# Designs tried in a protein design run: designed miniproteins, single chains, continued (3). Part 25

Each design is a single chain, and the fold is of that chain. pLDDT is the mean over its residues in the fold that is shown.

## One batch from the design tools (miniprotein)

Design m8892
Fold by ESMFold2-Fast:
Structure m8892 (fold): chain A 68 residues (1-68)
Amino acid sequence: GKEIIELVKKAAEAIKNKNLDEARENLVKARELLQEQGKEHATEAIGEALENKDFKKALEIAEKAAKA
């Protein structure tokens, strides 16, 4: 939805600015909204990427899931 796309944009800007705390916060919020929408596979994949500190992968998964 629109809200997830907004969070993804904020996370992308945070990554560019080397603000990993802000990037994580926005990606976690995006994951929560995806879980509320029943997109369990995407929520699990984002969680794994964040555990590995792979913010780019987490961002890509969240963006793709938001558009589905």
Scores: mean pLDDT 84

Design m8893
Fold by ESMFold2-Fast:
Structure m8893 (fold): chain A 69 residues (1-69)
Amino acid sequence: SNEELFKKGLESTLELLRNGASRAEILAGLHELLSVETDPRHIELLREALELVRAGAPREEVLALLEKI
């Protein structure tokens, strides 16, 4: 299901952030999450996370935002 794919993708993206993965890898993960998410609240949080990553925000800010999902 899309919900199952989303949960796995979110966990993988959080792990990438915790392990210091490249910006490109994190952006790819966030784009995958956006492709399967239908909840407008989660979509807004994901778009905010994309903006933070593109702006070079600290990983801790991105993690805190995604943990709200």
Scores: mean pLDDT 83

Design m8894
Fold by ESMFold2-Fast:
Structure m8894 (fold): chain A 70 residues (1-70)
Amino acid sequence: MEEIKKEIEKIEKEIKELEKEIEELERKLKELKEKNAPREEILELEIEIGVKKLELAVLLLIKKKLEKKL
Protein backbone atom coordinates (compact mmCIF):
# COMPACT_ATOMS: atom_id res chain seq x y z
CA MET A 1 0.00 0.00 0.00
CA GLU A 2 2.85 2.44 0.79
CA GLU A 3 4.27 1.94 -2.73
CA ILE A 4 0.94 3.09 -4.21
CA LYS A 5 1.02 6.26 -2.08
CA LYS A 6 4.56 7.04 -3.31
CA GLU A 7 3.47 6.51 -6.93
CA ILE A 8 0.50 8.86 -6.41
CA GLU A 9 2.84 11.52 -4.95
CA LYS A 10 5.13 11.17 -7.99
CA ILE A 11 2.18 11.55 -10.37
CA GLU A 12 0.90 14.57 -8.39
CA LYS A 13 4.31 16.23 -8.87
CA GLU A 14 4.20 15.51 -12.63
CA ILE A 15 0.63 16.89 -12.78
CA LYS A 16 1.72 20.13 -11.07
CA GLU A 17 4.68 20.54 -13.44
CA LEU A 18 2.44 19.94 -16.46
CA GLU A 19 -0.20 22.40 -15.15
CA LYS A 20 2.53 25.06 -14.87
CA GLU A 21 3.62 24.38 -18.47
CA ILE A 22 0.02 24.69 -19.66
CA GLU A 23 -0.39 27.99 -17.75
CA GLU A 24 2.77 29.39 -19.37
CA LEU A 25 1.60 28.32 -22.84
CA GLU A 26 -1.89 29.79 -22.24
CA ARG A 27 -0.30 33.10 -21.17
CA LYS A 28 1.79 33.08 -24.35
CA LEU A 29 -1.32 32.30 -26.41
CA LYS A 30 -3.15 35.28 -24.86
CA GLU A 31 -0.20 37.56 -25.68
CA LEU A 32 -0.11 36.32 -29.30
CA LYS A 33 -3.86 36.94 -29.70
CA GLU A 34 -3.56 40.45 -28.20
CA LYS A 35 -0.72 41.24 -30.65
CA ASN A 36 -2.73 39.87 -33.63
CA ALA A 37 0.03 37.36 -34.33
CA PRO A 38 -0.23 35.17 -37.49
CA ARG A 39 -2.91 32.46 -37.29
CA GLU A 40 -0.25 29.81 -37.90
CA GLU A 41 1.59 30.76 -34.68
CA ILE A 42 -1.68 30.80 -32.73
CA LEU A 43 -2.75 27.40 -34.13
CA GLU A 44 0.65 25.82 -33.38
CA LEU A 45 0.47 27.00 -29.77
CA GLU A 46 -3.16 25.83 -29.42
CA ILE A 47 -2.10 22.38 -30.68
CA GLU A 48 0.79 22.30 -28.17
CA ILE A 49 -1.59 23.26 -25.35
CA GLY A 50 -4.02 20.55 -26.51
CA VAL A 51 -1.29 17.91 -26.41
CA LYS A 52 -0.26 18.98 -22.89
CA LYS A 53 -3.89 18.91 -21.72
CA LEU A 54 -4.23 15.38 -23.10
CA GLU A 55 -1.09 14.35 -21.16
CA LEU A 56 -2.62 15.93 -18.04
CA ALA A 57 -5.88 13.99 -18.57
CA VAL A 58 -3.93 10.71 -18.84
CA LEU A 59 -2.02 11.44 -15.60
CA LEU A 60 -5.27 12.33 -13.81
CA LEU A 61 -6.82 9.04 -14.98
CA ILE A 62 -3.79 7.05 -13.74
CA LYS A 63 -3.94 8.88 -10.39
CA LYS A 64 -7.67 8.10 -10.05
CA LYS A 65 -7.07 4.40 -10.73
CA LEU A 66 -4.23 4.28 -8.18
CA GLU A 67 -6.38 6.04 -5.54
CA LYS A 68 -9.07 3.35 -5.99
CA LYS A 69 -6.46 0.70 -5.07
CA LEU A 70 -5.81 2.44 -1.73
Scores: mean pLDDT 84

Design m8895
Fold by ESMFold2-Fast:
Structure m8895 (fold): chain A 75 residues (1-75)
Amino acid sequence: MEPPSREQLEEGKKSLEKVIEEDPKDAIAWADLAKVLLLLGKPEEAVEYAEKALEIDPKNEEAKEVLEKAKKLLE
């Protein structure tokens, strides 16, 4: 499985940022943005966005996974 291209990740980030701007309570969009940031090599930002997703929906599995992976990268 090949990772998505950097261009695809940057476009995904822009799309998700617009979704969050329109609906800041969309936990799925926050979790997806955190995952995109992690794939872009921005683990510090990925932690912040994953934590926001978990504030909205504490059961969001993707946000928990991203948070754990990002924290390990910061060790």
Scores: mean pLDDT 82

Design m8896
Fold by ESMFold2-Fast:
Structure m8896 (fold): chain A 62 residues (1-62)
Amino acid sequence: MLKEIEKQIKEELKKRGASEEEAEYIIKLMKEGRKEEAIELMQKYGIPEPIAEHVFNVIQSL
């Protein structure tokens, strides 16, 4: 369940130009509760702040 959601987020970030390593790092930041850093990196790859915050909250709820 959790791994499937992480995979979907990783694939979306990779479609937006992130490397696999960068996508995994963003997921790690979200899992560690490092909200500001995670949102900033998601915005770098074109994810709007409200969507990035929603994604962060989903990962935190799992």
Scores: mean pLDDT 81

Design m8897
Fold by ESMFold2-Fast:
Structure m8897 (fold): chain A 64 residues (1-64)
Amino acid sequence: VERAERARRLLGEVDRYIAEHPNLSDEEKAALLARLRAGLEELGYPQSVIDAWVARVEARIAAA
C-alpha cells in the first residue's frame, strides 16, 4: 500500500471526525493533532510536511 494513500486516508478520517464533533475540547483537539502527527511520522514524512499538514488541520478546527 502506497504511503500517500495511507496519509490521505488518515487525513480523511481526521476531517470526518472534526465534522462529526464540532465542539471538541482543547484536550481532544490536542490528542487528535498528536495522533495525526504520530501517524504521519510513522509513514516517514519529513517534519516540514508534517508541520504543514498539522497546521492546516489545526486551522480548520479553529474555524469550525
Scores: mean pLDDT 77

Design m8898
Fold by ESMFold2-Fast:
Structure m8898 (fold): chain A 73 residues (1-73)
Amino acid sequence: ADELVRKGVAALKQGKPEEAVRYFREALEKDPNNAAAHFGLGLAYREIAKQNPEKAEELTKEAKEHFQKALDL
């Protein structure tokens, strides 16, 4: 799980938020309560929202929900 979170963070640093979403989602499939993976998904959805204005509202809502889950864990 931690390796997948690290790969997701690396993808975000490389400007690949869609790749980061894949890694963080795979981490959550292994551990649904992984706070770092929820936080990472929030960051990734926020970056995708910046690049896709037409989907920004929905992606920003998803980001907020994942940030909240990370804080509650």
Scores: mean pLDDT 82

Design m8899
Fold by ESMFold2-Fast:
Structure m8899 (fold): chain A 95 residues (1-95)
Amino acid sequence: SARELAERGIELAEEGLKSEDPLEAGRLAAIGGSLGSQGASDARTEEEKRLAREAGELSIRAGLKALERAETIEAINLGIAGILNGIGAIFLASL
């Protein structure tokens, strides 16, 4: 469901934001943002849209944290993916 996707996205993005490993933070941000974007696309209620926006906002924060500390191309790419997926979740949830 849209709610389950967004809630899982929030959980993963929060885990990413707490991670001190930039690769792990980026990976969790990318997945969290992707799930948030899927939840936003499927959302039918304001609560589902709110949760998807929260997943997106957390994924952007975790992705930025990954980029700030990234030492590898893989961590950079995952951090960027987290930011872009998070932006996508916010925009889709705003429709």
Scores: mean pLDDT 89

Design m8900
Fold by ESMFold2-Fast:
Structure m8900 (fold): chain A 64 residues (1-64)
Amino acid sequence: ALTPEERARAVEVIAAQDYSPEEIREMLVRAGFPEEEADRIAKLYAEGKLSREEVAQLIVDRVA
């Protein structure tokens, strides 16, 4: 399992990148999110309803 420090660093690294909604969707599916949930999260990100930091946290929490 990732330490809290490693988790926080992973969130910072992901949130610093200029990922497209399509790239975010692929990352979510690879992290183990169901396809329907990954589609919903990527859509909210594309609409500006979820920040990069919030999406990064969801990805890290899923894999940690």
Scores: mean pLDDT 81

Design m8901
Fold by ESMFold2-Fast:
Structure m8901 (fold): chain A 80 residues (1-80)
Amino acid sequence: MLTLEQLRIKAAEAVSLAAQGKFDEAREVLMEALIDAGLTPEEAERVTNKALDLVSQGKILEAYKLLKEAIERAVERRKA
């Protein structure tokens, strides 16, 4: 399992890829990171789609914030 810090780094990498127009690569990185964080595949897909939509609108900080919050909540659920 990746640490919270490693998961945040992966989220930042994926947002950077999406900002470069590499949406397929960004999707793969996000799906793997979110599932490793403890999201179900369905939750990971919803969060990924929302984050990529925000990046496509130029809302990069909002996309990163969404991903950070989703990862932190999933990691907290793993500790319970």
Scores: mean pLDDT 82

Design m8902
Fold by ESMFold2-Fast:
Structure m8902 (fold): chain A 90 residues (1-90)
Amino acid sequence: IKELEEKVKKNPKDAKTLVKLATAYAAAGKPEKAAEYGIKAIEAGASELEVEAIALALAVEAAAARSKGDEELAAKARAALDRVLEAAGL
């Protein structure tokens, strides 16, 4: 994650790196950061498949959080997913 953040600082509109950051934050249990970078990736021209990958990562995080009884994290991951889908026009 820190390495990807460093790359984004050097090239803030690198859609590929922004997508990797969004999916990495989702996997790390940080859905709010995942949505932030996911929306930036969409604005930077991320492909439909890349946006779908971010959405899937957030959906998986929401399901994993709920399975562990972390309803707060599950709700945040669902809200992050909805924000990404709305920004993508989905």
Scores: mean pLDDT 79

Design m8903
Fold by ESMFold2-Fast:
Structure m8903 (fold): chain A 56 residues (1-56)
Amino acid sequence: SMDEKIKKVQEEFNKKLKEIRDKLARGEITPEQYNAEIDKLKKEVREKIEKILKES
């Protein structure tokens, strides 16, 4: 239930993190864009996890 929801959120965003890292490695995005995307994902993960915990 709650743990499963948190796990799914973490797994989804870990996949997105790998995609962003691959884009940086291939020169498809700048370091500034990389940092912005990582910060955005961290914020989204934090907010989703906090909501799940609050509602449990």
Scores: mean pLDDT 83

Design m8904
Fold by ESMFold2-Fast:
Structure m8904 (fold): chain A 64 residues (1-64)
Amino acid sequence: MKLYRVTITGDGPGLLSDGSTLAPGETVVLEDVEFLEDGTIRGRIVETGQGVVLGASHVEVEEL
């Protein structure tokens, strides 16, 4: 399965499944990543198992 390193670069925080957020400058590794037509990225943080929703315009994505 492909893994992705995602870094939050803009003012838009990532939304986590527990209601918390990822701040600008934070980096996470995601699995089960889906890139949606509306510019939404969905995935799961490998370390925590939490679901995350991101805006593609506010993140840098690197395939691992």
Scores: mean pLDDT 77

Design m8905
Fold by ESMFold2-Fast:
Structure m8905 (fold): chain A 51 residues (1-51)
Amino acid sequence: SDRQKQIEETAKYIRRLRENPDDLEARRELRKAGAGLTPDERAEALALSYK
């Protein structure tokens, strides 16, 4: 689903920022990908970022 892809994209950028906190592109993309996600979906993205 489109929401599942957005959750996965959000997880990708959370992971990227964890490795490179000064990555301005990742910060912008995380804000964009995370827009419109519910708190539960953001929690899922965070959990996925550790896998």
Scores: mean pLDDT 84

Design m8906
Fold by ESMFold2-Fast:
Structure m8906 (fold): chain A 89 residues (1-89)
Amino acid sequence: SPLEEEARNAVRAIVATLKSLADEGVPKEDMLEQVLSQLRALARYFESRGLSKERFIEIMREVVEENKDSLSEEELEILEKAIKELEKE
């Protein structure tokens, strides 16, 4: 659906932002807080547009998988931790 593709592209933009922050030497804890804050805001935005939180989480996991080979271990840990925190909310 167009809404799901919009969500997928928004998550891809956050992954690109995380890579940029890592390249700039931003501390891991600060990167996690920023990524979690942005993903939380997107989850709420897409829920307001009719995309379930469960489907948004699935899309996040799919985007992480498609980028797995280009992500560092630290970047993967940050994304996995952020997604797990959102699943608990």
Scores: mean pLDDT 89

Design m8907
Fold by ESMFold2-Fast:
Structure m8907 (fold): chain A 51 residues (1-51)
Amino acid sequence: SPELEKTKAAMRALADAVSEAFARAGGDWEKAMEILDERREEIHERIREIL
């Protein structure tokens, strides 16, 4: 269904954002969470465009 495909694309976009944050943080959990928090609005907007 179109809803399933959109959900799957949104989940992949979120997973990619998380992976990018951890890569930029050098595996540091606290830094990765700070990067995700700073990019929360941007990540949300990208996911919204998919859905």
Scores: mean pLDDT 80

Design m8908
Fold by ESMFold2-Fast:
Structure m8908 (fold): chain A 58 residues (1-58)
Amino acid sequence: LAAEGRRLIEEGIRLAEEGRLEEANRLTTKGYILLSEAGHEEEAVALGKEAGELMRKA
């Protein structure tokens, strides 16, 4: 769960940098949920904020 959640957020960030914001948002949201479910809420919040900032800058 945690590893999968992190992988999805990382892929979402990559897509956001490529300008694929809709897909980036979907993957980041799914990854956030999985990471939170695994008990890594602090990491999920930090990565979610970082992804959100990248999507706003893209």
Scores: mean pLDDT 75

Design m8909
Fold by ESMFold2-Fast:
Structure m8909 (fold): chain A 81 residues (1-81)
Amino acid sequence: MELSEEEILAIEKRIAHELLLAESNPDKVPQELIDELRRIYEEIKEIAKKHPDLKFSKEDKERVKKLDEEFRRIREEILAL
């Protein structure tokens, strides 16, 4: 199922929030995981920036879906700490 424009924006906001929380706890969260979250966030932000009209291509929607999957893996690693 294709991601909606609202779902893509919700994913971006969720990742931004989790990145902020991880950066606020540098003694608890390994720098490598923070760096991975930042990379994922920057890539999603670039995709969103390309489409100010929120008309995402199928390729961009599939890329966001994969980035959300990577994000969930990293979040699970952080929560296991």
Scores: mean pLDDT 80

Design m8910
Fold by ESMFold2-Fast:
Structure m8910 (fold): chain A 105 residues (1-105)
Amino acid sequence: SLADEVAERIREALAAGKRRIGLVMSPMDPATTQAILDAIRAVIEELDPDTELEVVQFDPDMPAAVRQRTLAALKELREKEKAGEMEIIRVGNQDWLDAAEAAAA
């Protein structure tokens, strides 16, 4: 499942010594989103409960004010990634995520 694939990427990040993880998700159904979040939290709890997880999730029907705040959060995560302070795991539609990151720049 997508949740299993994301959980494996978290295991790899933790094995590489990453302690600050950003999760960026394209729009998807709530059940899939929840399954991904539950799987990630389970891996962190099992392997390194001190790991910081910051989540940026997009919904197709976001109000403009919520979308602006979510893009600002994405920009902050990308600045942390560029500084070497955070590993970002991107999940979902790659073309959609590329457009969101361009909008956040």
Scores: mean pLDDT 85

Design m8911
Fold by ESMFold2-Fast:
Formats: structure tokens, C-alpha cells, sequence
Structure m8911 (fold): chain A 110 residues (1-110)
């Protein structure tokens, strides 16, 4: 699957700190899967988070949440990354709000 190859490349680039290459690979996955694919949006959000573009990271994570059906553990994971982005912006109150949302979803999934 070409789209999954681009998604795995993007995740690998995120792990390597190669944010621009991660963004390019994730955007290629979105071209194939569509802009409402939650996994592709999630990976693009991670790539922007790695780049230090916290506003774009939050935007793509919120789009991933909108695109997701009932998947509490995936939603919790996305909320934790939104919280990380807000912490890096210095907005600790908003970060704590999203951290609590993640914890609530994890409790419902147990």
C-alpha cells in the first residue's frame, strides 16, 4: 500500500527529527487517502509538532479527532499530543484541560 508506505516513512522521519521530510511524506499520504483520514491527519500533526509549528500541529490533531469514530484510546492519544503542543506554547491551563480529557477516555476504555 503506497499510502501506508508514506505514513510509515513520515513516522520514521518524525522519530529521526527530520520534520520537513516527515511533513512531505504525510502530505503524500493525504493526497492518496484523503484529507479526512484520521491516521494521516494524526501523522501530519506529529510532523508539525516536531517542526515546532504548534498551531498547525493542534489544527491537524483536531481534524484527526473530527475524522475519528468511536476510538477512545486513539482519541486519548491525540488529546495528549494536543496537551503537549499547548505546554510547548506555554498555555498550561489548556494543556491540563486536554490531559484530563485523555485520562477520562482511558478510564472509559478500561
Amino acid sequence: DLALTYLFAAQSYVGQGKADEAIESAEKAIEILGEDNPLALYVLGQAYLKKGDYDKAIEYFEKALEATKDSPLFQARVYRLIAEAYRKKGDLETANFYEKKAQELEKKAS
Scores: mean pLDDT 86

Design m8912
Fold by ESMFold2-Fast:
Structure m8912 (fold): chain A 69 residues (1-69)
Amino acid sequence: APLTPLEERVLRAIYAAGSMTPEQLAAALGVSRSTVQRALDRLEERGLVKRGPDGRYTLTPAGKAAVAA
């Protein structure tokens, strides 16, 4: 399935920033933390993002390729 508009916005925001917390993504995208967390969970399951030790999310190589296309 293609990325949802929210999933694309999440990937682009992390790509621009290098790493983001769910709180920073919620603020940047104007959505709730729960909405962002569901999008991040789906993107992590697809192998496009990974969670770091401080709860910050970064793009995987596959995630970077998906944004750069």
Scores: mean pLDDT 84

Design m8913
Fold by ESMFold2-Fast:
Structure m8913 (fold): chain A 58 residues (1-58)
Amino acid sequence: MYLVEAIEDFVAKEKDELTIKKGDVLEVLEVIDEEYLLVKSLKTGKEGRVPRVYLKPI
């Protein structure tokens, strides 16, 4: 399992994006491209894409 942490709040603007809060821990499911990861929130169980710039590896 590859884990990342939200370094800033991100609010979803599209239906396939995931809203995250700073400090949230997420599992990386897939690398979509150089800008986006497909992640699953460990807190909520919800999945969606998040821009990589909001995330850091743990």
Scores: mean pLDDT 85

Design m8914
Fold by ESMFold2-Fast:
Structure m8914 (fold): chain A 59 residues (1-59)
Amino acid sequence: ATPRELEGGRAMIQGMLYFRGGKYKEAAEYFQRAADLLSDDPEAKAIADRLAKDAAKLA
C-alpha cells in the first residue's frame, strides 16, 4: 500500500468510529477525506463517498 492508501484507510476507520459515536458531521468529514485519498481505487472511493453522504444526511 502507498502512504496515501494507508492514510485513506485510517480516515475510513476514524470516520467509522465517529459514525458509531453519533458524531455524524465528523464522520462525514473523515469519509470525504478517505474518498479523496482513495481516488485511485474506484470501488473504495465509491464506498467512502456513499458513507460521507449518508453521514452528512444524519448531521
Scores: mean pLDDT 84

Design m8915
Fold by ESMFold2-Fast:
Structure m8915 (fold): chain A 58 residues (1-58)
Amino acid sequence: GPVERALEALRAGNYEEAIRHAKEALAQDPDNGLAKFILATALRRLGREEEAERVMAA
């Protein structure tokens, strides 16, 4: 599913793809902690720290 694709993209260093798939996972399940973790991590790797903090606060 989208979470597995997000994790694969994150491991490959494809941070923009990881963000896209993690957002797809959160659209299906807004409380998916793994998807939030992947999204925040990918955002941090792209220097988008404030967005990463907002994801983890939600």
Scores: mean pLDDT 86

Design m8916
Fold by ESMFold2-Fast:
Structure m8916 (fold): chain A 61 residues (1-61)
Amino acid sequence: MIELAEKLAEEFIERKDYKGAAKALKKVIELDPSNKKAREKLAEALEKLGKYEEAKKVLAE
């Protein structure tokens, strides 16, 4: 399940659908809060969306 969500997030990023990527990555973090890779990817997607405060919060976790 987590691996599929990560693949979907990467696909969204490749398509420049950062909103979709952020949603998928939030689901990964909900299932595995210790997944630093997912948090880094989520922060990147949020930065692309201009949500710098939210990106900072994710990384500070």
Scores: mean pLDDT 76

Design m8918
Fold by ESMFold2-Fast:
Structure m8918 (fold): chain A 81 residues (1-81)
Amino acid sequence: SALDEISAALARLTPEQREAVLQAGIKAANELYEKNPDASDEEIADAGVQAFADALIAHLPPEEKERVRAAVEQWRAEQKA
């Protein structure tokens, strides 16, 4: 499943890299909340998930980046449906 691919990718990271990936998501969500008070909770959450995904993918070997990106896109689409 998409979630299994994301979980497997995250498990390959060091604890420090996992923390950095999580903080990237939190930071992006907070920045949108501060810059745009009219942003919906959905928009704020989506910004956080996108930043989390981008940070996670940045730590992966090139051959795995596209696979994990596709898994994240699928998981995000399922959350919005």
Scores: mean pLDDT 80

Design m8919
Fold by ESMFold2-Fast:
Structure m8919 (fold): chain A 94 residues (1-94)
Amino acid sequence: MRERARRLLERILALPTDEDKREAALLLVGLAEVMEKQGYLSEAAHLYLVAGEVYRALGDLESAREYYERALELAEKAGDEELAREARENLERL
């Protein structure tokens, strides 16, 4: 994972409530959708990966799987092999 994406994840997981963490994940998904529509596929994939990790930490494994699968799809389309590998590893750990 890029240092920036990991730092973002760490900041979100440090938020005081599960509600705050869920709100942050929703904002990341919204931003990822905008980036995806504008053709920033690798950037969108990183945001989906972070959102999936937040949902996993919250015990929402269904949402975590959905966003890891979206991250993998976009990483593969972008040719970002390292990010695609990270998304696959996260899916295997669910």
Scores: mean pLDDT 86

Design m8920
Fold by ESMFold2-Fast:
Structure m8920 (fold): chain A 75 residues (1-75)
Amino acid sequence: SELEKEVDALLEEIEKLLKELKEAGASREVILEAEELLGLAEIARGVGRVVKDPEFAAKLCKKCLEELKELLEKA
């Protein structure tokens, strides 16, 4: 489904941004917050698969990505 592909793409983008933050030498606090956002996105994907609600997963992953982008601007 398109939503499942969107969720996977959002997770890849979150993982990419976390890697970029680590390579840029972001602070430990920023890295921990970014890792928490990735963890929440991974949980959202898992829950969405179990309850057959990929729209829920996509919505929560988008929120995590937005929060990660805001975190990047503060780093």
Scores: mean pLDDT 82

Design m8921
Fold by ESMFold2-Fast:
Structure m8921 (fold): chain A 89 residues (1-89)
Amino acid sequence: DLAKKLKEVTEKLEEKEDELKAFNTAVAVGLVLHLIGLDLDGVEYASEFALKFAKAASKAKPVLGSKSKLSLEKLLDIEKLIEASKEEA
């Protein structure tokens, strides 16, 4: 259930009371919703895509622009949010 996974990610962000929690949640939700359009498998594809996306953004940050709303740190947060939603250990 993708909606349940999104809620889990949101709740974990809220627990930390991170200043970026709302932004990170919105970006994570947007990413996962985008992945639903690509495939129906939800979190597994979301995690793989988020990891590759964050790593690619890390390498290409200079060409993406300095004033991007999606800063490198925020993109890495998406990767961690997706990993947290996937892991149920």
Scores: mean pLDDT 49

Design m8922
Fold by ESMFold2-Fast:
Structure m8922 (fold): chain A 84 residues (1-84)
Amino acid sequence: MSITELIGKILRAIGLILDAELLIEKAKEGDREAAEKAVELAKEAIRIAEEVLEVAPEEFKKIAEELKKKAEELLEEAEKLLEE
């Protein structure tokens, strides 16, 4: 993976996390479809962060680990909203 591709993936993961956070807020208001979309976006963000972690130089691994952790927290929150 090139550095340009790596940066692109990191930015994509950030965008997915921000979208998932917005959808979780809507899901808390009773929008079940928003919760379902948040699950999908969080799972995609986790997958991208894992890809980055496999190939990234050390400087980017810390960012990718933080993104993965945040996406995993959002996934858990969205799945919990679907079970309620």
Scores: mean pLDDT 85

Design m8923
Fold by ESMFold2-Fast:
Structure m8923 (fold): chain A 65 residues (1-65)
Amino acid sequence: DLDARNEANLRDLDARWPEMDPGERASATRLAAMYEAGLDAPDLAKNYTDAQIEALAARLRARLR
């Protein structure tokens, strides 16, 4: 179930966000974005800045609401 998987990943990201360091946030955000997009590794081919990673995470977390 793609929706359940995406929702679970976003909930995990949201719950763990304040406890994660920048590297963990970057990795978790890329993984969550990849799952939401239904793609294997498109994020690994992209270069994201820390600000872009934070913006992406914020957008994904906003979708939980």
Scores: mean pLDDT 63

Design m8924
Fold by ESMFold2-Fast:
Structure m8924 (fold): chain A 75 residues (1-75)
Amino acid sequence: MVEEYYRQGLRLKEQIRPRVRAGVAQAAELGVAELTDEQIDKLAANAAANSVVAQGQREGRTDEGEQAAQLLLKS
């Protein structure tokens, strides 16, 4: 069910986003790079989307996982 994978992806994105932000802040202190909130959100969304696709593939629901990933990337 696409909705279930989408909800799983949203939970993952919420867990990943603050960790990406912390890593970006550390990298900025080292003079590597500074990312905007929009860029941080996109990185978290991409990571969550990839996780949902992989989960769908493992469960034999590739199409549902890919559809949920597309919804995550639009958010």
Scores: mean pLDDT 78

Design m8925
Fold by ESMFold2-Fast:
Structure m8925 (fold): chain A 79 residues (1-79)
Amino acid sequence: SEKENFEEGLESLEKDLEELKELAKKAKSEEERKELIEGLERGLGVLDQMEKKTTDPELLERIKKLKEEIKKLIEEIKA
């Protein structure tokens, strides 16, 4: 179903964030950090599109939480 595909897409983004958190810990150069930030910013764009396509309160809460975690990780990488 469309909802099932949406939930699978969101779960994939949640898993991608965990992988990016591990890559951020291993990043040794400014270039690696820049690439991670660019990937995270693309993820925020996808989540913004997903947020506009759903009215499900549980999915909206998951999207908001994931966006907050991504923004926090970007600031951590920049520090």
Scores: mean pLDDT 83

Design m8926
Fold by ESMFold2-Fast:
Structure m8926 (fold): chain A 56 residues (1-56)
Amino acid sequence: KKEELEKYIAEGRKALDEGNYKEAVTAFGKALSLDPTNPEVRALLAEAYRKLKEKE
């Protein structure tokens, strides 16, 4: 995968693990902008949104 895509996915996963769901959504959103059809990124973004909504 592209260097930038990997970085944003890693940042999103770290934010998700730390409970920073807003940051995770932002990072995965950036990853999705680089590869809009990436199923892994789409799934991670959906999970981050789900957790954010559950907390709120």
Scores: mean pLDDT 79

Design m8927
Fold by ESMFold2-Fast:
Structure m8927 (fold): chain A 78 residues (1-78)
Amino acid sequence: ADIVAGIGALYQAIGNLALEKGDFEGAVKLYEKAVSLYEQAGDREGAADAYRNLSIAYEKLGDKEKAEEWRQKAEELR
């Protein structure tokens, strides 16, 4: 298993916990770290999932433009 992608998955899991607790700004930062790690690992599936989670977190923050941008990036990657 690629350790870089594994660390990305950990950041994504912590981001999911932040999202569940209503820490939307924290969730964004954690998902951005997950995206960076998945992209470094070449893990397109992990990156697409993290992009979708970023979109949800930005929507919760009221940033509809960034939410749509990340949603489109996730769609393009798959």
Scores: mean pLDDT 84

Design m8928
Fold by ESMFold2-Fast:
Structure m8928 (fold): chain A 82 residues (1-82)
Amino acid sequence: MMSEEEILEELERLAKEADRAAEAGTEEALRRAREALERARELVKEAKEQKVEEEVLLRMNLLLMSIGASVVVAEEAVRRRR
C-alpha cells in the first residue's frame, strides 16, 4: 500500500506526463495521457480509503483535475488533425 507521500509524488509525476502528452498532441501521447488519468483515479481512490487528511485529499484532487484537463487538450489536438 502506498503512503500519502508516495501517492502525491506519483500524482505529480503523472501530471507532468499528461502535460507533456498535451504538448505533443499525438495519438500515442493521448493514449499515455489517458493511462495517466486512470492511474491517477486509482491513486486518489486509495487515498480516500486510507482516510488521508481533507487538505491533502484536496491537493490530490487538484492534481487529478489537472491531469484530466491535459487529457482534454490532447484529445482536441488529435481530433483537429482528423
Scores: mean pLDDT 83

Design m8929
Fold by ESMFold2-Fast:
Structure m8929 (fold): chain A 81 residues (1-81)
Amino acid sequence: SLLERGKEYLKKGKELYKQGNYEEAKRYFEEAVELFKQVPEALKDLAEALRNLGRVYEKLGKHEEAQKAFQEAVALEQKLA
């Protein structure tokens, strides 16, 4: 399913991030975000993927993109409250 593929990409992205491979981690987190966006029930998974994407953007010096990703994650988390 899209949900399971998204979770696997999120897991792989986290592993790459731990290894310091930020460019590849970014690609996996971007793919996870796109997959979770297609699953209406995956709001928590989407927020987690966006938060991880924000962290990897910070590591790459992409501060504006990081801010946008974090803001999207916070907005989703507030809707789930």
Scores: mean pLDDT 88

